# Designed miniproteins, single chains, continued (2): the designs that were tried, part 71

Each design is a single chain, and the fold is of that chain. pLDDT is the mean over its residues in the fold that is shown.

## One batch from the design tools (miniprotein)

Design m6615
Fold by ESMFold2-Fast:
Structure m6615 (fold): chain A 80 residues (1-80)
Amino acid sequence: AAEAAKAAAAEAAAEAARQRQLDATGRLIETFKEGSKGSIEEMLKKVLEVAEEAMKDPETAEVGKEGKEAAEEYAKELLS
């Protein structure tokens, strides 16, 4: 009983972490799309801010890091 409850809680926590990762990824994608209606520099700044916020949470840190690296590579390609 207690073991099953712990397993269920761990699975729920893992599912919540996945949902947070999906939400963080979605926010990064939406920020790129919405920002592209304005200046490229403003878009990149907003994407970097969203990625850095995701990196503050251990559950979304990997998504945030990937988003930051993608934004930096995109900036390098466009601004160089």
Scores: mean pLDDT 72

Design m6616
Fold by ESMFold2-Fast:
Formats: structure tokens, sequence, C-alpha cells
Structure m6616 (fold): chain A 94 residues (1-94)
């Protein structure tokens, strides 16, 4: 997950408008931190809540990428990385 998040952050910095890139990068980092906390949570309800919060941040990041992407190739690659990161969070939460 962390390697995918680092790649997504790099693409966000290159493929998004300068005003949008910091927010998307912050949302990806926050989603990764919440996902890692979900994996460490001993309470399954807490784990589900943290994983859900991480997924909502990634959905918000995808919306921002769609609205503020300035390079279509980097935008497409970034959206696919965000979807793959969300897929892994969902698999780990089961």
Amino acid sequence: MRELAERAKELARRGLAPEAAPKVVADIEAALELAEEALRAEDPVKAAALATAALLLLVGAEIDVELHGVDEELKRELVELLKELARRILEEAK
C-alpha cells in the first residue's frame, strides 16, 4: 500500500493544478495512515470505521483529480492507482 500511495502522491504533484495538488497529496497520506491504523485495530468495529474513513478520503481524491487534472495521461494513471489503493484497503479490511 505505501509504495502505491507514494507513486500516487508523485503523480498528483505532476498531473494536477498547483492549487489542487497539496490537498490530494494530503488526502492520500491521511487515507494511508487510517488504513494502517485499521490493520492495527483489535476492535473490528473500529477497524471498519477507520477503513471506511480511508476509502472516503480516496473517493474525495478521485473527484479532485477529475476536476483539477491538467495532464490526461498522468490523470488516468493517478485514478487507476487510487482505485488499486482502495481495492487493497477493502481486501485487508475483510
Scores: mean pLDDT 83

Design m6617
Fold by ESMFold2-Fast:
Structure m6617 (fold): chain A 87 residues (1-87)
Amino acid sequence: MKEELLEEAKELLEKAKELLKKGKYKEAAELALEALKLLLRAAEDKELILRAIGAILRVIGLMLEGKYKEAAEYGIEAGEELLEELE
């Protein structure tokens, strides 16, 4: 079950990176946020849980400011770092 969450998160991050490259910043940020939520569900360590929550809040904050490119870039980077730690 945890492995399925990590696989889904990885696929969403890869799709988000493609959208970012195509200039579809809002859609990229939305997929990165979805990936971070899956990584939060997979996290068991307190430190990783707090990092996932922090990343989610920052992405949401950037999106609320209309900073979709920054939200996507940050969300993808944070998601990839969390994915590496959870694998």
Scores: mean pLDDT 87

Design m6618
Fold by ESMFold2-Fast:
Structure m6618 (fold): chain A 65 residues (1-65)
Amino acid sequence: SEELLKKLRELIEKGIQAVAAGDTELANKYLEQAEEVARELLAKGYISDLTYEQILSMLEEIKKK
């Protein structure tokens, strides 16, 4: 779904902004929501297992700052 892909992108961007602002709790909340959306995209067959793993790796790197 294009709507779910847009939601994933917006959540990742908000997570990055929260990390940049030093708001660790807000960053974790947005990045956890991004992981949930990515899981839904995988479950519905909108992304591959490889793409899902790449998204999870990216989210983990954002958290590590």
Scores: mean pLDDT 86

Design m6619
Fold by ESMFold2-Fast:
Structure m6619 (fold): chain A 70 residues (1-70)
Amino acid sequence: VEELLKKVEEYVKKALEAIKNGDIETATKYIMEAVRLMEELRRKGSTEVASKAFEKVNDAVKALVAEQRK
């Protein structure tokens, strides 16, 4: 469970780095992987851990949308 959360955090970090570099395609791929792992956390019944993962993913999505609006 904790390993999945760490992987979500890693993908979110890579997505944010890609967004800063203007690499929207790479950022989108990392966000999709993070969402997939978050769904897996939810299926394992770790609601609080999944909520933390969701918040991090949501921050990355907001950053992606802001970059696309430029």
Scores: mean pLDDT 77

Design m6620
Fold by ESMFold2-Fast:
Structure m6620 (fold): chain A 63 residues (1-63)
Amino acid sequence: SEEAGELTRRGVEALRRGDYETAARYFSRALELDPDDESARRGLAEALEKLGKTEEAAKVRAE
């Protein structure tokens, strides 16, 4: 959806700034709207890894 795409873009921007918690929130919301958004899923996994949540990141990637 248009909203999911917007959230994914903001997540990528937050990730680039090193704001990993904000990035994870945006990507999580994007995936709630569009579960098939591979960009949001990859972004969420990356943000979670940066936050030290390695097991959660692995689960997101395996989804």
Scores: mean pLDDT 85

Design m6621
Fold by ESMFold2-Fast:
Structure m6621 (fold): chain A 67 residues (1-67)
Amino acid sequence: GAMEEKKKKEAGEGLIKGALRAEYGLEAESAELTGYDETVLEGTALVDGKRYRVRLDMRSGKLELTE
């Protein structure tokens, strides 16, 4: 339902921000979840005025950043 979708979006955005901080020491101004499945979370993050594409491997916790 709508409440579950909202929670998934908020959790995904939080995971992206947390992974950026943990792996890269970067604080995101904003993060947006664009796609997810059981193994991968995809989104975008705004860091110091620059937008990155992000891909988080849910099994390893590894975050990939692309411009």
Scores: mean pLDDT 77

Design m6622
Fold by ESMFold2-Fast:
Structure m6622 (fold): chain A 63 residues (1-63)
Amino acid sequence: SPVEAADAAVAALRARLRTLSLAEAAQLIVEEQARARATLDPATYARVAAALDALLRELLAAE
């Protein structure tokens, strides 16, 4: 389903972010947000956007 695919994409992104600099991680989050906005329905996008925002906050706290 689109929700399952979106959840899998966020999980894969989370794993990748652990190996990147803050600048690279922020860029990937922005790119994934843009992809999600273009591809997903508004409700699924809101869910994904919230997850991506939480990931960015975690990265900023780790710096």
Scores: mean pLDDT 77

Design m6623
Fold by ESMFold2-Fast:
Structure m6623 (fold): chain A 70 residues (1-70)
Amino acid sequence: SPLLEELREAAEKGDVDRVIELANSLPDDPEAIMEAARVIAKLPPELARQVAERVNHLIRDALIDLGVRL
């Protein structure tokens, strides 16, 4: 998915605001949401927490399911 590739690039750059924008723009598709959560979970813990506070509940729930400490 082009959106998920752009999300990965933003995450690699540590661009928290862009990661949040792209994550919140994802369709309500469980596979896309889980892939986004996996990308966010690989961020440094402080940045992952900042993203988790500002993303929609579906992504936040997926982060919790992955064992990310929020």
Scores: mean pLDDT 84

Design m6624
Fold by ESMFold2-Fast:
Structure m6624 (fold): chain A 97 residues (1-97)
Amino acid sequence: SDEEELERAVAEARAAGADEGLLDSLTDQYRKFKEQGNEEAAEAVLRAMVAVGRYVQVLKQLKRPDLSPSERAELQAELAREQAVLREVERILKEAG
């Protein structure tokens, strides 16, 4: 069910270390868009939860002192990709209301 997808996304982001207040806000936005029948905006919120979790994980990895220059470059590239996803999702959500 849609609620099971939401619960799984929230649990995965929480396990990654995402902020509880942010997860609550995203959960409220998801339910609002589902009630409105706005499936595109609801899906964008789920994508935001995944991207937030990945973003937090990458930030934790970047704090490791033993990273090679190559590993650090790969993590910085991943960070930039997750930031781009979050910016696009934010744009979609602002347009959705």
Scores: mean pLDDT 84

Design m6625
Fold by ESMFold2-Fast:
Structure m6625 (fold): chain A 56 residues (1-56)
Amino acid sequence: VGLRIKELPPEKQEEVEKRYKELNEKIEKEKDFKKQAELGVEAVELAVEVTVEAKK
C-alpha cells in the first residue's frame, strides 16, 4: 500500500519520510519477533496519520 506522502505539504512530507525511514530501519535491525510486530503496528499508525493529514 502506497502512502499519500506526495499529497502532504512539503514540510510535513519531509517529516513523515524521515519518521518512516527511521521506523523501517528499526524493523530491519530488530531480531525480536514481538518487537518487530509492535514496530509494524507503529508503521500502520503512521500510515493512518498520513491519510488523515492528506485529507485536510
Scores: mean pLDDT 71

Design m6626
Fold by ESMFold2-Fast:
Structure m6626 (fold): chain A 59 residues (1-59)
Amino acid sequence: MKYYTVEEIDKLWDEFLEAVEKGDYEKANELYKEIMGIDEPLTKEQLEKIYEAYKKNRY
């Protein structure tokens, strides 16, 4: 799916967080590209920064 509902986006974010925690940065990158609708790959450093920001803002 290229167009996601809010519920589907939340699920993708949860999968993204788990992928980063497992060190699966390739999967995290693909999930983030789907969430944001971008085709540009992100570095591990960028993915970790996004993970930390999102996790802290969820409290």
Scores: mean pLDDT 75

Design m6627
Fold by ESMFold2-Fast:
Parts: sequence; C-alpha cells; structure tokens
Structure m6627 (fold): chain A 111 residues (1-111)
Amino acid sequence: DPEKKQQFAGEQLDEMRQNVVRFKNFRELAEYFRKQAEKAEKAGLLEAAEHLRKAAEYAERIQRLQEELKKNPDLSDEEKEKLKKEIEEATEKLSDHRVNYVAVLSDVRNR
C-alpha cells in the first residue's frame, strides 16, 4: 500500500525532527531501534527495517564494549585503546545505518 508507506515515512521523519528521545544506555537505544524496525516491517518498508536492525546490533556492540572497559580497570593502555577504537568503529556504523534509514524514509515520502 503506497499511501500507508508514505504516511508511515512522513510520521517517522516528523518524529525524528520534533522528538528528543532520551536513552539511559545503548541497550535501551537498541531496543528502541528493534521496536521501530518491527513497525517499519509491518508498514512494508523492509529496507528501512533492515537498517534499523543493523543499527540495533551496533548499539548492543557498543554497550558490550563499554561494559568490558568498566569491568576491567586493570586493562593495559594498548587493550583500552583497542576497545575504544572498536567503540568508535561501531559508533560510525550505527550512524551510517541511521542515516540510510532516514534516506529510505525520505525517498518513500517523496514518491
């Protein structure tokens, strides 16, 4: 249903523009992305849903890496830098999938 897809895309873009959603940690962010992916999939936006699922996977990865840094204060400087680099790479990938999600919604809204 093209009209239902366009309505969903418009509503999600307006939500992202107007709402500041506060997350306590990357785990809550991942759960939010999964919930939005389910909504996108039900609206027939499979590509948008896949980008949100990937964003959720990277959010969970960031959470895990941050917990590893916190649990192991005696890590070497080299091990700490490696974990920080992995967090930075996962953060970039999360951002890329979020940007692609917005691009898919914008394409659907304009058709």
Scores: mean pLDDT 80

Design m6628
Fold by ESMFold2-Fast:
Structure m6628 (fold): chain A 63 residues (1-63)
Amino acid sequence: REVRVGEKDGLYYAIVEEGDRVGAGVGETKEVAIKNAEASLERADELPEENAALVERAEEALK
């Protein structure tokens, strides 16, 4: 499992990748952002379009 985390404008953004799945999250701390990204990863099968949009936003925040 690959984890990327960073800060932008006082918020933390995280992206978690596991095989073919990817999830993203945001939070007030790195730990919260990672936890939210893991939750997003587990829900990727339920809301694939919403998950893809969240990942795109996190990638923009982390560059």
Scores: mean pLDDT 77

Design m6629
Fold by ESMFold2-Fast:
Structure m6629 (fold): chain A 75 residues (1-75)
Amino acid sequence: MEKAKELAEKAREALKKGDLKKAAEYAKKALDLDISNEEALEVLREVAEALEERGDDISAGILYIEVGVALAINK
């Protein structure tokens, strides 16, 4: 739980800096430890939106699937 929160915070910091790759990596690691981590899910969604805006539809699609799976598990 604690480590997942730390990773989610790092993901948010990376997103603030515009580092979508690091933001996605930290958010995915946070979800790997705690699938219900709301901040990590929010960061992944924002990264997916930014990737879609850049035309990286495949990477965005993968992140949307990951968010959807996490939401399905965490009712």
Scores: mean pLDDT 76

Design m6631
Fold by ESMFold2-Fast:
Formats: C-alpha cells, sequence, structure tokens
Structure m6631 (fold): chain A 76 residues (1-76)
C-alpha cells in the first residue's frame, strides 16, 4: 500500500537522522541502534513491494556509509 510504504520510509528517515545526531555526539551505541531501526523499516518496504524505491535505495546507501564510518571509529 502506497500510504504504508510512505509511512515506513518516513520512519526510516527519522531513525537515520537520529543515528547521525547520536554519532556526532559520540553516542556510538545509540547511533547503531537507530541505524538498525532504519534498516528494519526499509526491510518492511522490501517485503511489501519486492523492491526499494530510488529514495529508499539512496537511504540504504547512506546508512551503509555511516555504518562503515562507525566501524572505523570503533577500531581506532
Amino acid sequence: TEKKVKELLAKAEEHFEKAKEAYKEGKLEEAYEHLQKALKELEKILELEGKLSKEALELSVEIGVLQLEMAVEQVF
């Protein structure tokens, strides 16, 4: 359903913004939890539609980049 997909994407975007803010504040665990929540909302879209829209794909790439940045910070 279009309305449900839009709602799930908005939730994913909200969690991603919270993850970025937590990461900037050095709250690595909170940032990771928010990234996981964002990914779960995107997974729900994929289950409903069988694919991600361009916006959802772009968000998934940005989430992946932030996860890599956080992983590097944990090593160093």
Scores: mean pLDDT 84

Design m6632
Fold by ESMFold2-Fast:
Structure m6632 (fold): chain A 55 residues (1-55)
Amino acid sequence: SLAERALERLAEVLGISVEEARRILASMSPEEARHLLRVVGVSEEEADALLAELS
């Protein structure tokens, strides 16, 4: 899924597990999470899919 691809990309870039990446995003505001995903090269569509799952 697009959400899975976003999580895998974030985990890879940060050098952490997918579970740790999910926890980090869940601890942020939606705006902070979207900014981080954009910085690591996640597309807006993939970011939208992932943030919808975390809501």
Scores: mean pLDDT 83

Design m6633
Fold by ESMFold2-Fast:
Structure m6633 (fold): chain A 55 residues (1-55)
Amino acid sequence: SSREELIERNERDIKLLREKIEELGDSERDKLLALLYEIAVGSSELVRERIEERL
């Protein structure tokens, strides 16, 4: 179902985000804050692609 697909995607995105955060230096944290702002404003369905593109 679309709900199950969304849950699975969110779990993968959270895992990826955690891994990326653990790898970040101080300058990269500023990029993460900018990305979080874009996600909050944009309601993007492509959260993972944005994380990978920016981080």
Scores: mean pLDDT 69

Design m6634
Fold by ESMFold2-Fast:
Structure m6634 (fold): chain A 82 residues (1-82)
Amino acid sequence: SMAEEEERKRKELKEELDALADQIIALMRADNAQGFSPTQRDLLNQALRKLAEANKLLKENGPIEEVRRKIQEAQDLLAQIG
């Protein structure tokens, strides 16, 4: 059913958000230990904002496509930290 398909997708998105949160926490710890550049910190802060937006959308039963887009935007920002 469509409801079962949507529930499966929302569960997958929650798992992606949990993994993304763990990655951001690891990067915040790396910044505290080694010191990131201002550009790296700006990217990290933007990714954290996207994570918060995606979590809020998922919690409020927002559109799957919008949640997925926010996750992808956060991942793209984190990929630029190097």
Scores: mean pLDDT 88

Design m6635
Fold by ESMFold2-Fast:
Parts: structure tokens; sequence; C-alpha cells
Structure m6635 (fold): chain A 67 residues (1-67)
């Protein structure tokens, strides 16, 4: 993967960590919808993989915040 793409993803994750629990859960729901749509339309495997990793990362953030 490109260096620039990973940096953009990390900045986005850092931003999500600053959001409220409610906003984080809304973001997760939106990401899951995007992933479902990407799979349905036959998006690039790389795009699907990127969305899957993003979903997993946000799930971890929410899980830690709920503790």
Amino acid sequence: MEEQREKVRQKWIDFIKKLSLEEQEETLAWLRRQLELARKIGADPQTIADLERLVAEVEKIIEEKKK
C-alpha cells in the first residue's frame, strides 16, 4: 500500500478517537454500510480490504471507550 494512504488513514483514526461514543457508533454504522455497498457493487479488493481494516479499528476504539 502507498505511504500516503496509510498516513491519511491514521489521521482519520486519530480524529475518530476524539469523537464522543455516540459519534463513534454513528461513524461505525456508516462505515459498515459503505463496506456492504462496496461488496455489493464489486469494488476493488483493495478498497474492500481498506474498509474492513477501518471498521475493525473503529470497533476497537468503541470497545476501549465502553470499558
Scores: mean pLDDT 78

Design m6636
Fold by ESMFold2-Fast:
Structure m6636 (fold): chain A 85 residues (1-85)
Amino acid sequence: SGAEAGREGAKSETAEDAIKGGEEAILAAVKSTDPEEQLREGEAGLEAGLNAVRLSETPEQVARGTGLALAGIGEIFEARLRAGE
């Protein structure tokens, strides 16, 4: 699942693996119609993105990890708003 891939990215030891997991999590979150599922995938994408920034060895990896973290925050906010109605 997207959330599982994102959690694997959050635990990874390389920026590239963290980015891959985060990208899968965010893509799943964007496609999700269930707010609870979107929340889990957004949280996983955020964690993977932050891990990618921490492990980053290049400016490109920092930019990609930061983008994933911001996308994850957006998905979390949208999911919480949808669930709170």
Scores: mean pLDDT 89

Design m6637
Fold by ESMFold2-Fast:
Structure m6637 (fold): chain A 97 residues (1-97)
Amino acid sequence: MSEKELRREVVAALGIMVIATIRLAAKHNPELAEVLKPVEPLLDQASIALANGDFETAAKLLREAAEKLRQSGHPEAKEFADILEKVAKLLEEEAKE
């Protein structure tokens, strides 16, 4: 495995872990669960794209998810949106090479 291949695997794992963490947080907060309902299909599609190494598609889906979370007005959803945008930026940086 090359250093570049290892970096891609680490970034993909980070993305999947962030998505899983957001979903776990929603299980303990019914208000967040309602906010996440319209975003869940985007997070599922992003997870599949990450598993397939499609970082461009994953970044696009995570940015769309972040926008929907910001539109909810919920403070914790805004924090999740900030994290998803940071992950999308890392994916875009790996995709452009």
Scores: mean pLDDT 83

Design m6638
Fold by ESMFold2-Fast:
Structure m6638 (fold): chain A 86 residues (1-86)
Amino acid sequence: MYTAIVTITARDRDSARRAADAARRAALRIPGVLSVSYTIRYENGRWIGRVTIRAEDRDSARRAARAARRAALRVPGVLSVSYSIR
C-alpha cells in the first residue's frame, strides 16, 4: 500500500477547502485508490490543505496525486500545489 500526500497552499480557508475537496474527488476517480482524506490548517499567513491518498500500488498513488494536483490548481485562490509519495 502506498500513500500520496498533496499539499495545497491557498490565500483563504474557503479556497483551501474547495481545492482539497476538488483534489479528493479527482483522486477518488483513479482506479486502485482505496481512500482519500484531507485536513486544513492555517500556517505562516497561508491556508494549507493536506490531502492524504491511500492506493493499492505506487502507480495508482502517482496518478491520483497528479490528478489531485491538477484539480486543485484550477481553484481560484490557490497559490501552489505539491505532492510526495511514500
Scores: mean pLDDT 88

Design m6639
Fold by ESMFold2-Fast:
Structure m6639 (fold): chain A 88 residues (1-88)
Amino acid sequence: MSLETLALLLERLGIDLDKLKELIESQPSERISREEFAELLQQASSKPIPAEVQELIFQQLAEHAGEKDDGSIEKSKLLAVIDELQSL
């Protein structure tokens, strides 16, 4: 999907992008796994997020980061995509 569509989805899910960015930046790993991302995404949301939706968001962020769908995203690339989402 487009970044604009992804931004609207995250807004509708009540995800705090500032909090999500801070949580990602606090991780010691240089890559964020799908499982780690799901936990951070849920912490940045005021409501439970279905697992299928968490997976969709991860896949879209990986695609926009230019990453292979290998189950992880380089932290710096993930943060860059979130910065773009916040700029929309």
Scores: mean pLDDT 82

Design m6640
Fold by ESMFold2-Fast:
Structure m6640 (fold): chain A 99 residues (1-99)
Amino acid sequence: SMEELKKEFEELKKKNTVDINSEDPKDRISATSLLVAAVIDAIGAIYGGSKEEIERALENLRLMKEAFSDDPDAVATLERLIKELEEALKKGIPEDPFA
């Protein structure tokens, strides 16, 4: 799952570059910025982020799922990241001295 998440991150980076050609500058900046931030936060949280970071990443992923509801592949990717973050939050990883 970690290798798959990294692959998704690289794909989202490429899409972010392409999305710069969108006609609406505000939607382009807002959506792509949130998507990139959400993916970065999700990967960081899975590696052992704080509870606050996991919760913030979850909210960002939910917003992106709404924004990309027309793209089933994007929704599937975001849904997977949401599940990974919910598992991390449930485990209480940030309390571990190894984190």
Scores: mean pLDDT 60

Design m6641
Fold by ESMFold2-Fast:
Structure m6641 (fold): chain A 57 residues (1-57)
Amino acid sequence: MLEEKKKKISEILKKVSEEYERIEEAGPIGREDAEKLRELGEPTAPLTRELTRLDEE
């Protein structure tokens, strides 16, 4: 079951990374884009830590 949690976290991080890259490639970042990037960043910090922890177990 740990492998399934790790896969879900990886999928979420991949989607966030793809959205981040899309916004960056789209050109000048407006206020709304900056707020969206912040919202994407906030949940990924604890997810990245959890993924690292699962890798160590």
Scores: mean pLDDT 67

Design m6642
Fold by ESMFold2-Fast:
Structure m6642 (fold): chain A 61 residues (1-61)
Amino acid sequence: SAEAEERATFDRLAAEAEARVGAGEQSPLEALREMAARLAELGLDDQAEQLRAAARVLEAA
């Protein structure tokens, strides 16, 4: 289903972002912003906005 494909895409991008942060290649804030941009490119705008909101909270901390 479309929902399962969207979830699989999100999970893949999340795993890739976690790997970059864990390797010290990217900060958590940078990883959230990059993942949000990638989700928006793929048309997953609601998921992208959720990550942008999370990035704003993290930046304010």
Scores: mean pLDDT 83

Design m6643
Fold by ESMFold2-Fast:
Structure m6643 (fold): chain A 85 residues (1-85)
Amino acid sequence: MKEELIKKGKELYEKGNEAFKKGDYETAVKYYKEARKLFEEAESPNAKKADDNLMKSLIKLLESKGDDEGAALAQAVLNTVQKNE
């Protein structure tokens, strides 16, 4: 059961990577979010990596919309949340 969650999580994570490379940050966010959830349910260390890429995708999404201040704030929040875990 956990192995299937990890496999599906990896597939979604790869789709997130493809969307990110295409500059489709909204789609990347969706796939990384789903991958993170599956990895968390599987208790996989990949959950942290998916969460990091989810936040990086959110930062890029904000930058693509011209919200550089929002992107900087999102990066600061990511760094703070990761330290508090």
Scores: mean pLDDT 76

Design m6644
Fold by ESMFold2-Fast:
Structure m6644 (fold): chain A 57 residues (1-57)
Amino acid sequence: MSDIVTDVEVKNKDEEKAKKLQEALNSYIGKTVDELVEKVRELGKEVDPESVNATVK
């Protein structure tokens, strides 16, 4: 059973990119961890995956 994402935090050296990524990933709050992981993989070409932290239930 996949856990539900309750919060997402993005850290990036470029503050404008971090804000845009945060807004995109905020739409995944309430989605499954599997859906968030797939989105982070797509963004992994533009962002370091280690800079994304998610809280789950």
Scores: mean pLDDT 71

Design m6645
Fold by ESMFold2-Fast:
Structure m6645 (fold): chain A 61 residues (1-61)
Amino acid sequence: MEEKRKIDLKGIAYVLRGVGAELEGNPEEAAKDYRLAADYFEQSGDTELAERYRKKAEELA
């Protein structure tokens, strides 16, 4: 499987959840979702996305 060229679907799901939380005005929930997304991206080998969403989570909470 070509995992290096694909982002983990679980990571994407948590990103979408985080975006939804931000739009609803809930930065604490958004931060938790982005943190989980970062963990899944790290596990799938996408270190850049993992770092990006980890920092975004820190900005929110």
Scores: mean pLDDT 77

Design m6646
Fold by ESMFold2-Fast:
Structure m6646 (fold): chain A 56 residues (1-56)
Amino acid sequence: GEYEKMRKEAEEELKRAMEEIKKATTSKEVALAIGRALRAIGDLVEVGLKTGEPPP
């Protein structure tokens, strides 16, 4: 459903943010990548709260 799509998009964004953190060479780049990761985590939490977790 729509929340499954949102979850996958948030997971991909978090993955990208983690890669950006690893590539970051300045404190500004690190801060921006951390901000992106926190946003993605927030989206994942929101989806979980709205759908009830799929609990493997």
Scores: mean pLDDT 76

Design m6647
Fold by ESMFold2-Fast:
Structure m6647 (fold): chain A 87 residues (1-87)
Amino acid sequence: MYEELKERLRELMVELLEAAKRGDEEEARRLAEELAELAVEAARAEGIELSEEDIERLRELMEGLVEKLLSLPAEKLEELKKRALES
């Protein structure tokens, strides 16, 4: 379960970085939302109780991440993608 979850997180992160590199804002936001949902599932699997406020804060952080990624040069996004593939 946890290993499968980690692999899914990595795949979504790579897709998010690729969408950001293309400037596909709609796809990047959709992928970030999926990452937030999967992160909540991962936390719960580890016995971490997340409140509704914690989940809302996570969604806000992911929206900020999308804005940040879209502002990065393509070279930086490629570096992040390479590191995600290595992890």
Scores: mean pLDDT 78

Design m6648
Fold by ESMFold2-Fast:
Structure m6648 (fold): chain A 56 residues (1-56)
Amino acid sequence: SEELRKKAREVGKLMKEGKEEEALELANEILREYGIDEKVTSAEEAERRLVRLVVS
């Protein structure tokens, strides 16, 4: 969905700004909102999972 893409881009933006912890927290919150009850431990993994949700 378009909202998910926008949120995924925000996670990517935080990572590019070096705010890796904030990116990870935001990504986990988004994943939880979309019914994924798994915590990711790296911002790169979080972004990858969000991208997969967008293209699914």
Scores: mean pLDDT 74

Design m6649
Fold by ESMFold2-Fast:
Structure m6649 (fold): chain A 72 residues (1-72)
Amino acid sequence: MLEEGAEKKIAALEEEIAKNPDDYRTWVRLGVVYYLKGEYDKAIEAFERAIALNPDDGAARSLLEEAKKKLE
């Protein structure tokens, strides 16, 4: 139930990234969806891209560290 429509959310976020690849917020959202799905490797990639676009986003950095801990 908590992951209801996760595949649809990922598809919608990928479409938004295709339209606006410099929107770091969309990359953060994509990372969160992958994190909740347990796809920590993909979550890390999305959060790293978000941080590259906005290095001052402390939330994205915290989420990246949490995703990395899940792979340890």
Scores: mean pLDDT 81

Design m6650
Fold by ESMFold2-Fast:
Structure m6650 (fold): chain A 89 residues (1-89)
Amino acid sequence: MEAEKLLEEAEELLKRAEELLKEAEELKKKGDIEKAKELAKEAIELARRAKELAMEALKLAETKEEILRAIGLILRAIGLIIDAERLLE
């Protein structure tokens, strides 16, 4: 169950990245641009790591459920990276 552990780790990293991006958006609205950019960069780093783990899980996936979870996490990570990069503009 190597794939399951990687999927769980990727999900945890994505949740943290989503929280950081939400905080970054709030800080940007308050005019704290430098802190917002810092948190957005951290969110990108966590999301990239989550994508890497999800891609590794996809290679190790033995079930249809594991494959679909891995693909879903990869897509979520890509979306989060795009949103965070837009915040850095």
Scores: mean pLDDT 87

Design m6651
Fold by ESMFold2-Fast:
Structure m6651 (fold): chain A 57 residues (1-57)
Amino acid sequence: GPVSDEEAERAAAGAGEVARLLGGDGEKGYQGAMSGRGKTHEELEAAEKAGIAAGLA
C-alpha cells in the first residue's frame, strides 16, 4: 500500500537527524522526506535522500 503517516514521520525524523548531524538544516531534511507521505516506498526513499541533500545545501 502507499506510505503511511507513521512510516513517513519515521523517515522524516531520520532524514532531519542525518541532515542536522552533517551540519545542515534538519527541518529541511524532515520536510523533504515528508513529501513522500502517501506515495510509494520507492518515492519515500527518494524524498528522504533529496531532503537530506536539500538540508545540506
Scores: mean pLDDT 83

Design m6652
Fold by ESMFold2-Fast:
Structure m6652 (fold): chain A 71 residues (1-71)
Amino acid sequence: MEELLRRAEEAARAEAERLVPGGRIEVEVEEVDPESARAVARAEMADGRTLVVTATAYASGLIGVEVEELE
């Protein structure tokens, strides 16, 4: 599980930093089930919008990344 949490956090943070360079980024990680872990990165943009990047790491080695923009 520690490896899944790490991979999820790294993926979410990297994508958030790529999309919002220099933005304020907060990352939270959680276990979803024994075979998956999720990380949610919130990046605040200079214009006040928030970008939310969700990365889910699976025991199979798959990493899913989703991006949402909040106003």
Scores: mean pLDDT 79

